Designed miniproteins, single chains, continued (3). Designs and how they scored, part 70

Each design is a single chain, and the fold is of that chain. pLDDT is the mean over its residues in the fold that is shown.

## One batch from the design tools (miniprotein)

Design m10401
Fold by ESMFold2-Fast:
Structure m10401 (fold): chain A 73 residues (1-73)
Amino acid sequence: SAEEAAREGAERAGRAAAEGMASGDPQLASKNGREGSLEARRRVLEAGGDEEQAERAAEMANLAGTKAAADAS
């Protein structure tokens, strides 16, 4: 479902951002977070979600990535 795609996207973005921070590369963490956000949006649309759901998924993935990066630092 679109909601499941959004949740999975947020979790992936969080893990990828944390890995980037653990590597000591803030640019990699930023890149991974952005890619996770875009992937979450794409998956929601592919699952039949609308633009509003896709935007919310991207926002959730971005927030999860930011939080994971902060927790890892």
Scores: mean pLDDT 74

Design m10402
Fold by ESMFold2-Fast:
Structure m10402 (fold): chain A 82 residues (1-82)
Amino acid sequence: AYVPQQRLEIAAALLKQDPGNAQTIAQALQLLPGVGPVLAQALVDRFGADVLEAARQGQVQQVKGVGPVKAAALMALADLVA
């Protein structure tokens, strides 16, 4: 899946500055293609700060609206933050 590298790097930088903040996580997730405010909030509501770990484990696909393309984008973000 195409994720603009620049948006992915901006999202990773936000998460590195304030990794435990639910609002910061939601804002960073919205930089990913196809992730709007409703989906970002649903991911934060289910996984909290562990959204990126859930992405590595394939758990984010349990959230309605997260298919393989968005799951791959979340994993790419997780790899940049680690």
Scores: mean pLDDT 79

Design m10403
Fold by ESMFold2-Fast:
Structure m10403 (fold): chain A 104 residues (1-104)
Amino acid sequence: SRLLEVRRLVTLVGASLTALRLNIRLLLEAGDEEGVREAVRRQAEWLRELLEENPDLPEEVRRALEEALEVLEEAAEQDAESALEAVEEVEERVAALEERLLAA
């Protein structure tokens, strides 16, 4: 099912963002502000590649993930605390998208 494939992809993105948020909190506790920016940059690169490999995503899903990518790219150039806030916002938005897809 195409819907099942899309749902699995959004779930994977959500799980990756949760892992990123937890990693950023550990890096902040260690005082590794550059490590935070690098982790966010790598997440943005991964999401960009995922979007390029999946050109036929439903418009709602594509738009949400493209908006998430833009936020992550901006966050990688911000201070570490602002980067954490941006990742938390993106995680919440992707979780909401996942819930909508599960309810459909």
Scores: mean pLDDT 89

Design m10404
Fold by ESMFold2-Fast:
Parts: sequence; C-alpha cells; structure tokens
Structure m10404 (fold): chain A 80 residues (1-80)
Amino acid sequence: MEALIEEMAAATLPDLEELSDPERARAALAELEAALADPSLSEGQKQQARLALEAVRALLAGVPPEEVARRLAEAALAAQ
C-alpha cells in the first residue's frame, strides 16, 4: 500500500514541479476555482478539482512538490 502511494506520487511529481513556480501555481489556482464554480461538474469531477486546488494551495504555501504528490496519492487510494 505505501509502496503504491510512493509510485503514484513519483508519477505526478514532474507536473507538480512545474507548478512550483508561483506564477504557474496562481494561474492554476484561478482556473480550478473557476472550474469548481461550474454547476455542470459531476461529483467525481468536483472531488478531483478540490484535490487539485488543495495541492496548488499547498505549493503556494511552500510545501515541497514531493510531499504534495504523496498527499494526492494517499487521497486517490482512500477514494477507492
């Protein structure tokens, strides 16, 4: 289980490293907030958008991309 979380985290790390740039992170935050305001989103899409929004906020707060990747992997496995 923990090994799977680490493997999933490693797979998402490159995307999160790109979002470690504060300008890109702020742009992603605005897009995710706009997406969450869309009433046509399914429950699953809303959950994914909320997880992504928390990840971007954590990156903006200075949390390392590696730790954010682990949190996302844990949340994805908990949803199963």
Scores: mean pLDDT 71

Design m10405
Fold by ESMFold2-Fast:
Structure m10405 (fold): chain A 70 residues (1-70)
Amino acid sequence: MVEEAREAAERGDLEKVREIAEENPKNAEVNAIYAVALKRAGRPDEALERAKTLEEGSEARSVMQVIGNA
């Protein structure tokens, strides 16, 4: 699941990443991957807002750092 989300994000398949995140709202890693994918798709505000809801997770903290550096 996390692997599938990462693979989809690397391909730029935002719709697939969104689907995985919606099916797994409790999975912080999947949602962190979706936040990064949103930023790459030109939706930085939406990406930042999503990352804020995941800041309790260690993977989410790393993603927030990447988002903040752009």
Scores: mean pLDDT 69

Design m10406
Fold by ESMFold2-Fast:
Structure m10406 (fold): chain A 82 residues (1-82)
Amino acid sequence: YDEGLELYKQGKYEEASEKFKEAVRLSPEFPIIPYNLGVTLEKAGKLEEAAKAFEDVAKRFPDTDYAEISRKKAEELRKLLE
């Protein structure tokens, strides 16, 4: 997770997303990790993957603030993808 954040700060969004994918696998209980994956994929221009990551947050953590913002992000990205 910390390695993913460091890569994100360096603008290495593709590499950061791979680290966040691993962090989601190792710590599936924390909504902030798949949320940061979605944000990072969006920055990397991987809009379809970003939308899926946000949809996963909304599905798995429906009663959290991360779910609410992720629903909005997924909806916006789906509209951009048409």
Scores: mean pLDDT 80

Design m10407
Fold by ESMFold2-Fast:
Structure m10407 (fold): chain A 71 residues (1-71)
Amino acid sequence: MKPALEVEDLDKAVERIKKEAEEAAADPEVLSLELTVEKEGNEAKVTVKATVRIDGVEQSGESTFYLRQKE
């Protein structure tokens, strides 16, 4: 079974993540932030890719996790 985080409201959880990503992308040290949400029934696959510049050094990271609607 895929490890998934149970959330009370899947759509609200996705909206919260999108809002947090938009707020993070407003930081001038964030060069790029890509948020991908793939909904499959009552589950969502969330992938976050970010590139940041700190003291002239560029660093990139990627994280993927799954959300599931709690019944």
Scores: mean pLDDT 76

Design m10408
Fold by ESMFold2-Fast:
Structure m10408 (fold): chain A 61 residues (1-61)
Amino acid sequence: DAAKRSAEAAKAAAEKGDATAAGTAGWQFGVMGNNREAARKAAEAAAKGDAEAASQWGIEG
């Protein structure tokens, strides 16, 4: 599934500090029913000072 691979790649980039990728992963995992894990990664990015990533993940909840 291309969407799942895209979400996993975005999640990996988010783990390296890419806030935009964190938001993308949050949306993709939300659609697939795994939003909790995605939201946790966005929260971690926000704790490092990236409020935009946290906001993006929150919009999709």
Scores: mean pLDDT 56

Design m10409
Fold by ESMFold2-Fast:
Structure m10409 (fold): chain A 92 residues (1-92)
Amino acid sequence: MIDEIIVEGLERAARALAEHTPPVSRPASKELIDEAFALLDELEKYAKNPRIKEMIRALRDSLRYATDEAVRAAIEHLQEALKKIEEVKKKL
């Protein structure tokens, strides 16, 4: 269940980066990238599967050259995933 929540969140974030990154590069602010990385670090604490860690690494690489719009969309999906994990832990 937790692994499924992480995978879904990471896939949604990756799709947001792909859909919202224009061909003209304007890199996201350091603050937004740092916020996204902090959320990925939190999700990685729950990751037991090496595949999930690979997905997190790939997403970090994509975030480095993403736009503000793309990073904000990714952050929303990552925050939702973390919130779902916290809700699952509270019910266990």
Scores: mean pLDDT 78

Design m10410
Fold by ESMFold2-Fast:
Structure m10410 (fold): chain A 87 residues (1-87)
Amino acid sequence: KVEEALKRLKEAVERLKEKALEVAEDPSVPEEKREMAKKLAEEAPEALKEAAERASTLPEEEAVKLLEEATKQVEGQLKQTEEIKKA
C-alpha cells in the first residue's frame, strides 16, 4: 500500500543523506566528490517531497509503483555513494 511504499522511500532517502554527509566530511575523498555528495544530501529530501506529491495525485496501484521506482533510484545513488567511500 501507499503508506508502506512511502515509508520505504523515506528510509532510503534518510540512509542516502547519512552516507552522503559522511562522504562530504571525509578528508580522504577528493574535493570534487565531496561537493557532489553534499549536493546529493541536500537534494535527496527534495526528491522525496516531489515523489510523495506526485504519488498523492495517482490511483493507489500507480502511486505504489512510482514510489517503488523512486526508492530503487535512491538505493542506486546510495550504492554509488558507498562506492566512493570504499575507494
Scores: mean pLDDT 79

Design m10411
Fold by ESMFold2-Fast:
Structure m10411 (fold): chain A 83 residues (1-83)
Amino acid sequence: SEEELIERIERLAREAERLIEEAEKSKDKEEQLRLLLEVEILLGLMRIYIGLAKLLGYEEAAKHGDELLKRLEERIEELKKKL
C-alpha cells in the first residue's frame, strides 16, 4: 500500500539521519567518510522506493520521499563542507 511505502521510506530516512548525526559528532575523518558512504547506500534505497511510488502512481509517497531525500542531501553537503 502507499501508506506502507511511506513508512518504509520514513524508516530509511530516520536511519540516514542517525548516521549523519553520528558523522557530525565524530572527530575522525575516516569514520565520518565511512558513515557518509553508509548514508549514500540508504539514500540509494530511498530513491528505489520513491521510483516505485512514481511507477505505482502513489503521488503522496513520491512527494513525501522526494522532500525527505532533498533535506538529507542538503545535510550531507553541509557536512562535506566541514571535512
Scores: mean pLDDT 88

Design m10412
Fold by ESMFold2-Fast:
Structure m10412 (fold): chain A 76 residues (1-76)
Amino acid sequence: MSLAGLSPEQIAAGKAAVRQAMKQGEELYKSGASPQQASDAVLKAVDQAAADLGLSDAQRGAILVEVYREEAAKAS
């Protein structure tokens, strides 16, 4: 997947939005929400952020993959 056509500011904003959505989902899960409810909230927040930033589905997917790679690298 390609981040082509995105400014560094859009990439940074997209990554920040994904991380914030993940944090919101984790807080919901900790407060007694089901994994499905937490996951749905994260996906809704990510989709809204992508729409606000004018991202295509491919660009949204590329940013999501980069955030997950960075989190996986921390665990490794």
Scores: mean pLDDT 78

Design m10413
Fold by ESMFold2-Fast:
Structure m10413 (fold): chain A 84 residues (1-84)
Amino acid sequence: MEEALEEFEKKVEELLKKMEERGEDPSFISAFRFKAAFILSWYKREKRVPEIPESDEELLELIDREFGRLLDRLSAEILARLRA
């Protein structure tokens, strides 16, 4: 778990650096950083890390997919608490 989590953090930081070097939009970089941090905090909470992709493109797809999925779960939890 710990090693996989460290590898995930390293790959995210490497991808962020590559985005900055490519001249990617700062708003997009900020949004990606937020999504990655959100996913990382969730993985730490659940003590679960998915298989880390080998390519930057697959990592981007993973982060977008997982962020959407986890955000939907969080929204459902918040709504359930507010309606309880």
Scores: mean pLDDT 76

Design m10414
Fold by ESMFold2-Fast:
Structure m10414 (fold): chain A 76 residues (1-76)
Amino acid sequence: SKLEEEYNRKMEEIKELIEEIKRLEQQLRQASPAERPAILQRIRELLGKFQELSQEILEKYPEKEEEFIKELEEVL
C-alpha cells in the first residue's frame, strides 16, 4: 500500500543515516586532533536529522511503533 511504501522509504532514510553515523564514528577513531571537530559536528547534524525523522515516523505511523523499534534494534 501507499502508506507501507512511505513508511519503508522513511525507514530506509533512517538506516542510511545510521550507516553514515557509523562510518563517521569509525573515521573519528582514526582521526587526528585537527580533524575531530569537523567529524563531531557532522555526527551531531546527522543525530539531529535522525531525531526529526524518528519523531515524524512515530507521529505519522503510530501503529508501526513496535516494528520501528525492532528495525532500529537490528541496525544499531
Scores: mean pLDDT 85

Design m10415
Fold by ESMFold2-Fast:
Structure m10415 (fold): chain A 68 residues (1-68)
Amino acid sequence: SSLRERLLAAARAGDAETVRALLEEMRGHPEQEQWAKEALLIALEEGHDEVAAIIEEWMREQWASRQP
């Protein structure tokens, strides 16, 4: 499976450990922000609050690293 496919599957399952690992693996990928947004929407729709919080924290960290 692709990194994206694994991330979305982990978010749907509420697998916080796997989500953390996959977010680290995708660092520096040009599609990382889009994949993280897709995973966040799935986690929110499924009610996986812990996974949603993990993705939001990771996205904030990526945003901060792009600040001037």
Scores: mean pLDDT 83

Design m10416
Fold by ESMFold2-Fast:
Structure m10416 (fold): chain A 64 residues (1-64)
Amino acid sequence: MRYRVFIPRSLIDRPYLLPGDIVEVGTAKLRVLQVLEANGEGFVAEVEVISGEIPDEVKVLEEL
């Protein structure tokens, strides 16, 4: 399943997200398809869920 999400910077251990990156947040394993916005608070990205459930700390903006 694919979503546009906001991922808080506190959940990411690196300064950047790139297309093709795999990020683990809570129990969810997400593949980054596209990064739309990056700022001091977090990242707006289009992601594909590989496994697990998107945690509440990651805000789902749109289902794709």
Scores: mean pLDDT 83

Design m10417
Fold by ESMFold2-Fast:
Structure m10417 (fold): chain A 74 residues (1-74)
Amino acid sequence: AAAERAFLDSLGLTPLERAVYLILKAAPRPLTRQEIADLLQVSVETVKRAIERLKEKLGEDAIVETEEGYRLNL
């Protein structure tokens, strides 16, 4: 918990970007854009932007889109 918080704080993540990262990290399977949007009570477009911003901050390969949805690849 402490190491992850320090890492996320160092990247300057917004609350939404942090929430998307933590959801993907905690998920036992890939999550679709719609599932993430429903969990966070935001639009699918908002989720798409958050994922693109996370990839800019964490690295292009940090989040992978699969047939089943998005997963963390760190």
Scores: mean pLDDT 78

Design m10418
Fold by ESMFold2-Fast:
Structure m10418 (fold): chain A 112 residues (1-112)
Amino acid sequence: MEAAKKEAEEVFKKSEEEGERLLREAEEYRRDAERLAKEHPELSDTAKAIKSLYDSLRKTYEEGKEKAKALMEEGKYEEAKKVYEESLGKMRDLYDLLKGAYEGARKAAEEL
């Protein structure tokens, strides 16, 4: 359906834009966490956890995008939309965990 294709393309574009924003912000937190761990070795495990969450976030984005693109090429627009929505939801959860871990590390560093 023409309408379903356009809706899926719009969801794809918005999901890609949000996913890339989440990745950029998460990378900044990862770099800041690595800097904090260098200054405060007690935060090294937290910095490693943040890096692991960032790697998972990037993998979720890449795999979700590839799967959704394949579904779009097959004309499975509703399934493609679900893959975008599910991947974006998982990315938001990972981002929230990563941001929370970073804020905890920053607060701990201020108390050291």
Scores: mean pLDDT 85

Design m10419
Fold by ESMFold2-Fast:
Parts: structure tokens; sequence; C-alpha cells
Structure m10419 (fold): chain A 110 residues (1-110)
């Protein structure tokens, strides 16, 4: 199922994000904010019946997490987007990979 694949990708992105927050010693308040956003996104994806809307929730969540990370540390945001793009490619999610790579290139130019 495409929806099951998107949810598995989102769960792997959540695990990646938690690891990245720990390795970069993010402030506790920022960790709590990011974990709350990830939990809300995963719950929304599981309840949504329209696969295109499930995909859009994941894309919007990637955008939001990249923005939050970039405000704290640009290098952490770059690492996040590089690893998300690799996961999207592994899962065969071409639209999500393309979106993530475009966001990564934009961030590298700023």
Amino acid sequence: SEKEKLIKLAEEIAKLTIKLMEENNLPEELKELIESRLKTALEAMKKEKDVEKVKQILIDTIDELAEILNEYNKEAAIEFLEEVAKLAKKYGEEEIEKHTRELLEKLKKE
C-alpha cells in the first residue's frame, strides 16, 4: 500500500530526526517542539484516507522541521535534508525526494 509506505518513511524520518537532535545537542524546548510536530504529523497521516493528502502532510512536515532546524543550526538542517532525501529515494518516493533535494539546494545557497 502506498499509504503504508509513506507512514513507514515518516516513521524512519522521525527516528532520524530524534537521533540528529541528540547528536547535535539541541535545546530541550526545541526537542519537545520537534517531537510534538512529528507525533501530530504521524497521527494525521494514519487518520487520512486520501493518499495524496498523506503525502502532502509528510512534505509539509519535512518543510517545517527543516525550517525549525535551520533557525537553530544550518548544518543540522542540511544533514537532516540530505538524510531525508536518501530515505525518500530508498522508499521510491520520487516526489518527496525531489522536493527535499530542491529545499536542500535552496538552503545551501543561503
Scores: mean pLDDT 89

Design m10420
Fold by ESMFold2-Fast:
Structure m10420 (fold): chain A 73 residues (1-73)
Amino acid sequence: SDADRAARSYAGSARGEFVTELGLDEATAERLGEELGRAVAQAIADSSDQAEAQRRSNEAGRRVLAEGERAAR
């Protein structure tokens, strides 16, 4: 589905950035990427329109990035 495809895309991108930019280990980066992917899938499933899904997905991205930054310290 479009939600699953978007979730995988966000999770993959986040995992790569967590490893490359924040220096997180593979296991931590994978967990955070999966958390973001699930949050994006939920945002799409719970939203009645694409603009709402995008806003909720962006907020989930900001939260997971903050968690990654804290884990890197």
Scores: mean pLDDT 79

Design m10421
Fold by ESMFold2-Fast:
Structure m10421 (fold): chain A 75 residues (1-75)
Amino acid sequence: MLSREEFVELALAEVERLLAEVDAQPDDAELLSRAIATVERLLELLRNEYHAPESVLERLEAVLAELRARLAAVR
């Protein structure tokens, strides 16, 4: 299994990649839905398995809220 530091780094990199992809295609509901599902899964693992710093959890929760707001606007 990945170390806590390795997983946090990979999770943040994946979130940044997803945000860039969503920003390029902001009306793609399927992309938004997949991004939301990925961020939710990463947040669950970071919170429950890896016990990531609160600052990391707050950042992902803010991203999740933003993605959900964007999806609501296109649905």
Scores: mean pLDDT 82

Design m10422
Fold by ESMFold2-Fast:
Structure m10422 (fold): chain A 98 residues (1-98)
Amino acid sequence: MREFRYPEIFKFSLEEQLAWLRELLADEPEVVARFETWSDEVQAAAIRVLAELEDEELALELLRFVSTLSEEDAMALLVKALQMESEEEIRELLEEEK
């Protein structure tokens, strides 16, 4: 359920925001574990992608992919995705980076 996404999620602590991500990726705990080893800035960018994208599956696919990258490359891709004007552009970006 997307009840806490816009804008309520940003009223919670980063730990509570990550708990929401853990719930969405419960079958893939390694993805969230990867983000938890990174800086708070990268974690916040990942949560922002989830909160801002209407297509939850696209957001989760992007986060699964960036979890396989280095912290620097993951942050660069998350920032680039957040600068995209449409979810279709984000899908194209994800296909190019794979």
Scores: mean pLDDT 73

Design m10423
Fold by ESMFold2-Fast:
Structure m10423 (fold): chain A 94 residues (1-94)
Amino acid sequence: SEEEAIEKIVEELEKLAELLEKLGFDEHAKRIREIAEEIRKNGITEELLKRLQEELSEASKAAQEKLDEKTYREFMQKVLEIELKIKEILEELK
């Protein structure tokens, strides 16, 4: 159901936001949470998915610049796992 998909996506985005906060990327975490709340209110839209992709790109660039190589690789692996889970949820919704 769409309601179940929304709940699962919001859960994955909250995990991402917590990871970003632990690494000191508080503003990126805040923006991810704002996207999660918009998804709760408006459902899953192409515009919100685009905003999520743009924010993930910006967070990845910030992580590459500020984190050591090992921490950056671990972060990117977790981001990829979250992105794949969101993609699977979206494909189940179709």
Scores: mean pLDDT 84

Design m10424
Fold by ESMFold2-Fast:
Structure m10424 (fold): chain A 106 residues (1-106)
Amino acid sequence: SEDMEKLKELAEKAIEVARKAIENVDGSPEEQRKLAEELKKVADELMKAINESKNLTPEQQEAATRMIAALRRMAKLLEQGTPENRDAVKKAAEEAIEAARRLLQL
């Protein structure tokens, strides 16, 4: 369905941005701010796609919701910019990637 195609496209984008966040956890404050904004944008697009879709299964909704939560957590941690947050950013990125992979298999 078109709704699922859109969600899968956003899931693939979430994986790309999450990987970029892992690669740039030691980046400049400006780079971390831009990544946080990109993560928030993907999370907002996912939320809109869920709200506009009429035919999502509970499993698809759960996977997408977990992905949104992980993306938003990564954004918040990157905005805080503390070195202690590096492992937390990586963990949140891994959670987003796992949720996205699950959605892609549904």
Scores: mean pLDDT 84

Design m10425
Fold by ESMFold2-Fast:
Structure m10425 (fold): chain A 62 residues (1-62)
Amino acid sequence: MALSPEEGAAALAALREALARDVAAGKATQEQMDRSLAEAEAAIRAGGTEDDLVAAYLAAGR
């Protein structure tokens, strides 16, 4: 279902925190974090649904 703007903002903030911790722990690169955040932000701006966020996450994360 479509995320509310508040839900989308909260999800993006949580993703940023998680990715920043992974970068600090050496589990991910800064580049991977930047890509994941950009794709998630674009999905949210497009009226992001759960499906759109999953697609963005799968495209950016490996």
Scores: mean pLDDT 69

Design m10426
Fold by ESMFold2-Fast:
Structure m10426 (fold): chain A 65 residues (1-65)
Amino acid sequence: SADVRAAQERLVSLGFLLGKVDGVFGPATEAAVKEFQKGHNLQVTGVLDAATRQALLANPAPVKP
């Protein structure tokens, strides 16, 4: 899925996902989504809901502090 792949690329850039961007919503991607949700005070659902997608889009990878 294009949405899953885009989320994986964001999660890798933010340091939540370690591994391959494969476009498949597997256990590693689900765990990364849950950790992102915990870090951003979102409902921990493990799915790409509207709030999670908006937060991912609003948080591009930091280039420097």
Scores: mean pLDDT 73

Design m10427
Fold by ESMFold2-Fast:
Structure m10427 (fold): chain A 69 residues (1-69)
Amino acid sequence: LRERVEEAEKRLLEEYEKKKADGLSQEEVNEMIVTAFAEAFGVSRETARRILRGEDPALREELARRYEA
């Protein structure tokens, strides 16, 4: 369901804001987001990075489709 993807993004944004406020580096925060996204959707960290960078819109659409059913 789109709501599940949206919920995962919301959780990641909340963690991002907290870590950013705590003074973590952008690199550390990015790695945390990539790992959390990979775990949430059962994909590799490599695949998660491509999706989050917008490099693979077809794969992003496939994940959205799977969670909309």
Scores: mean pLDDT 68

Design m10428
Fold by ESMFold2-Fast:
Structure m10428 (fold): chain A 60 residues (1-60)
Amino acid sequence: MSRVVRGRDAAMKYALSMGFPVYVQVVGSDDSAVVNNEEELRAFLARYPEDTEFLISTAQ
């Protein structure tokens, strides 16, 4: 399952609901990663403003 969410908090909550690992991508950008835990996701999201749109999906 994948979803576009706006905001770092919304992205974290959605990822936690699916479980790790998750795929995260900045909407409209080539910046993406597979993150294995909450700390790695937090570090990725912190590079962007709070109102950024992220594509989050399962990486299983």
Scores: mean pLDDT 83

Design m10429
Fold by ESMFold2-Fast:
Structure m10429 (fold): chain A 107 residues (1-107)
Amino acid sequence: MAQKIVDAVKDGNLTLEGVKLLIKYLYENQPEAFEKLLKDLGIEYPKDVSKISDEFYEEIAKKVIYAFTGSKNAKYLTSNQARVLGVYLLSLGAREAARIVFGSAKK
C-alpha cells in the first residue's frame, strides 16, 4: 500500500487518488483513526458497512483536500499541505499512515 500512495504523488503533490488510497489504508489498517477522521470532517460513520465504498473514500478524500487547501476545486495537496496532513494523522495515533505521507511529501 505505501508504494501505491507514493506512486500517486506527482511533482511532490499528493493527488486526489493518493489521498483516497491513504483513506482506504486507514480504514483497513487503522480503523480508530479512520473513525476520528470522519468525525473531524463532519462525516457520519455509516451504520451499514456496505456503504463504505470507493465512492465513500472519494467523498472523504475531497473533504480532506478542501480542509487542508481551503479550495473546493483543489485536486491535490502540495508537499507542505501533505506534511500538515501527516502531523494531523500523528495526532490521531496513525503513526504508519503519517510515515507514508511524510515519505510521499519529501520537501
Scores: mean pLDDT 77

Design m10430
Fold by ESMFold2-Fast:
Structure m10430 (fold): chain A 88 residues (1-88)
Amino acid sequence: SMSDQQQHGNQMRSQLTSQMTSQARQVVEQMSGQSDDQRQQMINQFMDQVTSRIQDMSQQLRSNGVPDSTIMQYQFDIMSRVMQVIQD
């Protein structure tokens, strides 16, 4: 059912959010003692990985019949949580 698809989508979003925010915290810790240029490079590389993982999740959800509006909401939720960790 659509409800079951949304529940599976929520689980995927929750798992990806947890993984990406955990990795973001590790990136922030690794930035300690680095130059501004190295910090920016590390952020850029990590954000590229985040974008790739979000696109993979979005493709799987779309293939499973999850509405684009819901996928867009999940993308914003994950990105917002990751950016919050990086900016803090």
Scores: mean pLDDT 85

Design m10431
Fold by ESMFold2-Fast:
Structure m10431 (fold): chain A 69 residues (1-69)
Amino acid sequence: GKAVVTFASGGTAAAVAGELVKDESLGKGLGYEVDLKAGVATVTFETDEGAKKAAERAGKAPGALGAEA
């Protein structure tokens, strides 16, 4: 599954994606990709449930503009 997170800063999106992919409570993270200009990061998980939990957590982060899975 994939979680897409959006922030005003691409650096913030990258930092949040890096923490989400390492979070073992969300299940196995496979990797992430960042569009620094758009402030969008896509985090890939082994399961769709992991992606949904990641999106829910990212949406609660300060400065989040969007989070979806």
Scores: mean pLDDT 81

Design m10432
Fold by ESMFold2-Fast:
Structure m10432 (fold): chain A 88 residues (1-88)
Amino acid sequence: MMSENSRGAIEAVRNAPVEKLTAAIGGALAAIGGAFEASRLGNEEAARLGAEAMLEAGRRTGSKGAEEGGERARRGALEIARLRAPGG
């Protein structure tokens, strides 16, 4: 079961007159999770796919935070690719 503290936070979001905030939080969490998993795997292809998914989620939810997070992750993925294939 969720902790009472987590439940309180969830109920505050549910009762807030901001349905788009809930969608934006979901998008931001997906973006953060994608970047974290890409970093954990150390896989440049996974990092690229994660960054693209984050950018798409950011656009669909209208969250600038998620969109900017995805763009930053995408740049990181490109740097990893350059490190592995100089001149590529």
Scores: mean pLDDT 58

Design m10433
Fold by ESMFold2-Fast:
Structure m10433 (fold): chain A 77 residues (1-77)
Amino acid sequence: SDQVQQDLQQKANDLLTREGFLQLMGETLSQGSGDKSHLDMAERQTERLRQQVLSDVDDPQRFQQIYDQLRQQSQQR
């Protein structure tokens, strides 16, 4: 079966979950402390995770398409 497709979908879901967690933590810490540097840190960590995942996948272009599709779906309501 499409092991590569399943692996890419799993990695995309994991990345989206981790990004959501980092964003929530950055926003929570920023609101609590009044310090925007927490948002900047969350953004930098998110970018590092994206770069790591893209370097680890066999088909970065296909991964990006799957990631974009899942992200769009998750942003609906």
Scores: mean pLDDT 79

Design m10434
Fold by ESMFold2-Fast:
Structure m10434 (fold): chain A 97 residues (1-97)
Amino acid sequence: MKEEIIELLRKAMKALGYDEDTIERIVEGVERFLNGEDLPLEELQALARTLGDILTEAINKKIFSEEDLKKLIELYHALVDRLHAALREKYGGKPVR
């Protein structure tokens, strides 16, 4: 499943006119996320924003099947959930007692 999602992401980004350096950077970030690696908050925010943009454009241009879109939407939701958890940890701290 990971390899299939990464391949779909590469194909989408190329079809949408992203440059190779941007594609490799985003793909590397997504692979690290899928491997359960700890990502900096800034990187999680950048990945969520870029994947959201990719999904919007992919829907508009109808470049994916319903099944392929569902896989990318599930990836996006997982990434946003991780981002929200990281934001709560960073900003949800109570005063030290």
Scores: mean pLDDT 78

Design m10435
Fold by ESMFold2-Fast:
Structure m10435 (fold): chain A 65 residues (1-65)
Amino acid sequence: PVVDPVDGHVHDENLAKNEEPEGYLFTDEDRSTYPVELDSGVRFSLPFWLMNRPTMKSKVKRFLS
């Protein structure tokens, strides 16, 4: 496993907070961070995993707002 605060925090602060804390993305392939890097880097479904977290819904509203 990889653990780097500078990489997960400084490198991709907004992305890390949406992906790292969950670790799960879309489907089995998407869960392997497939769309985030192979999606041409233009569009990916990273916040999708966050929306699946009703408990963390408050965080999603804050991020979108």
Scores: mean pLDDT 42

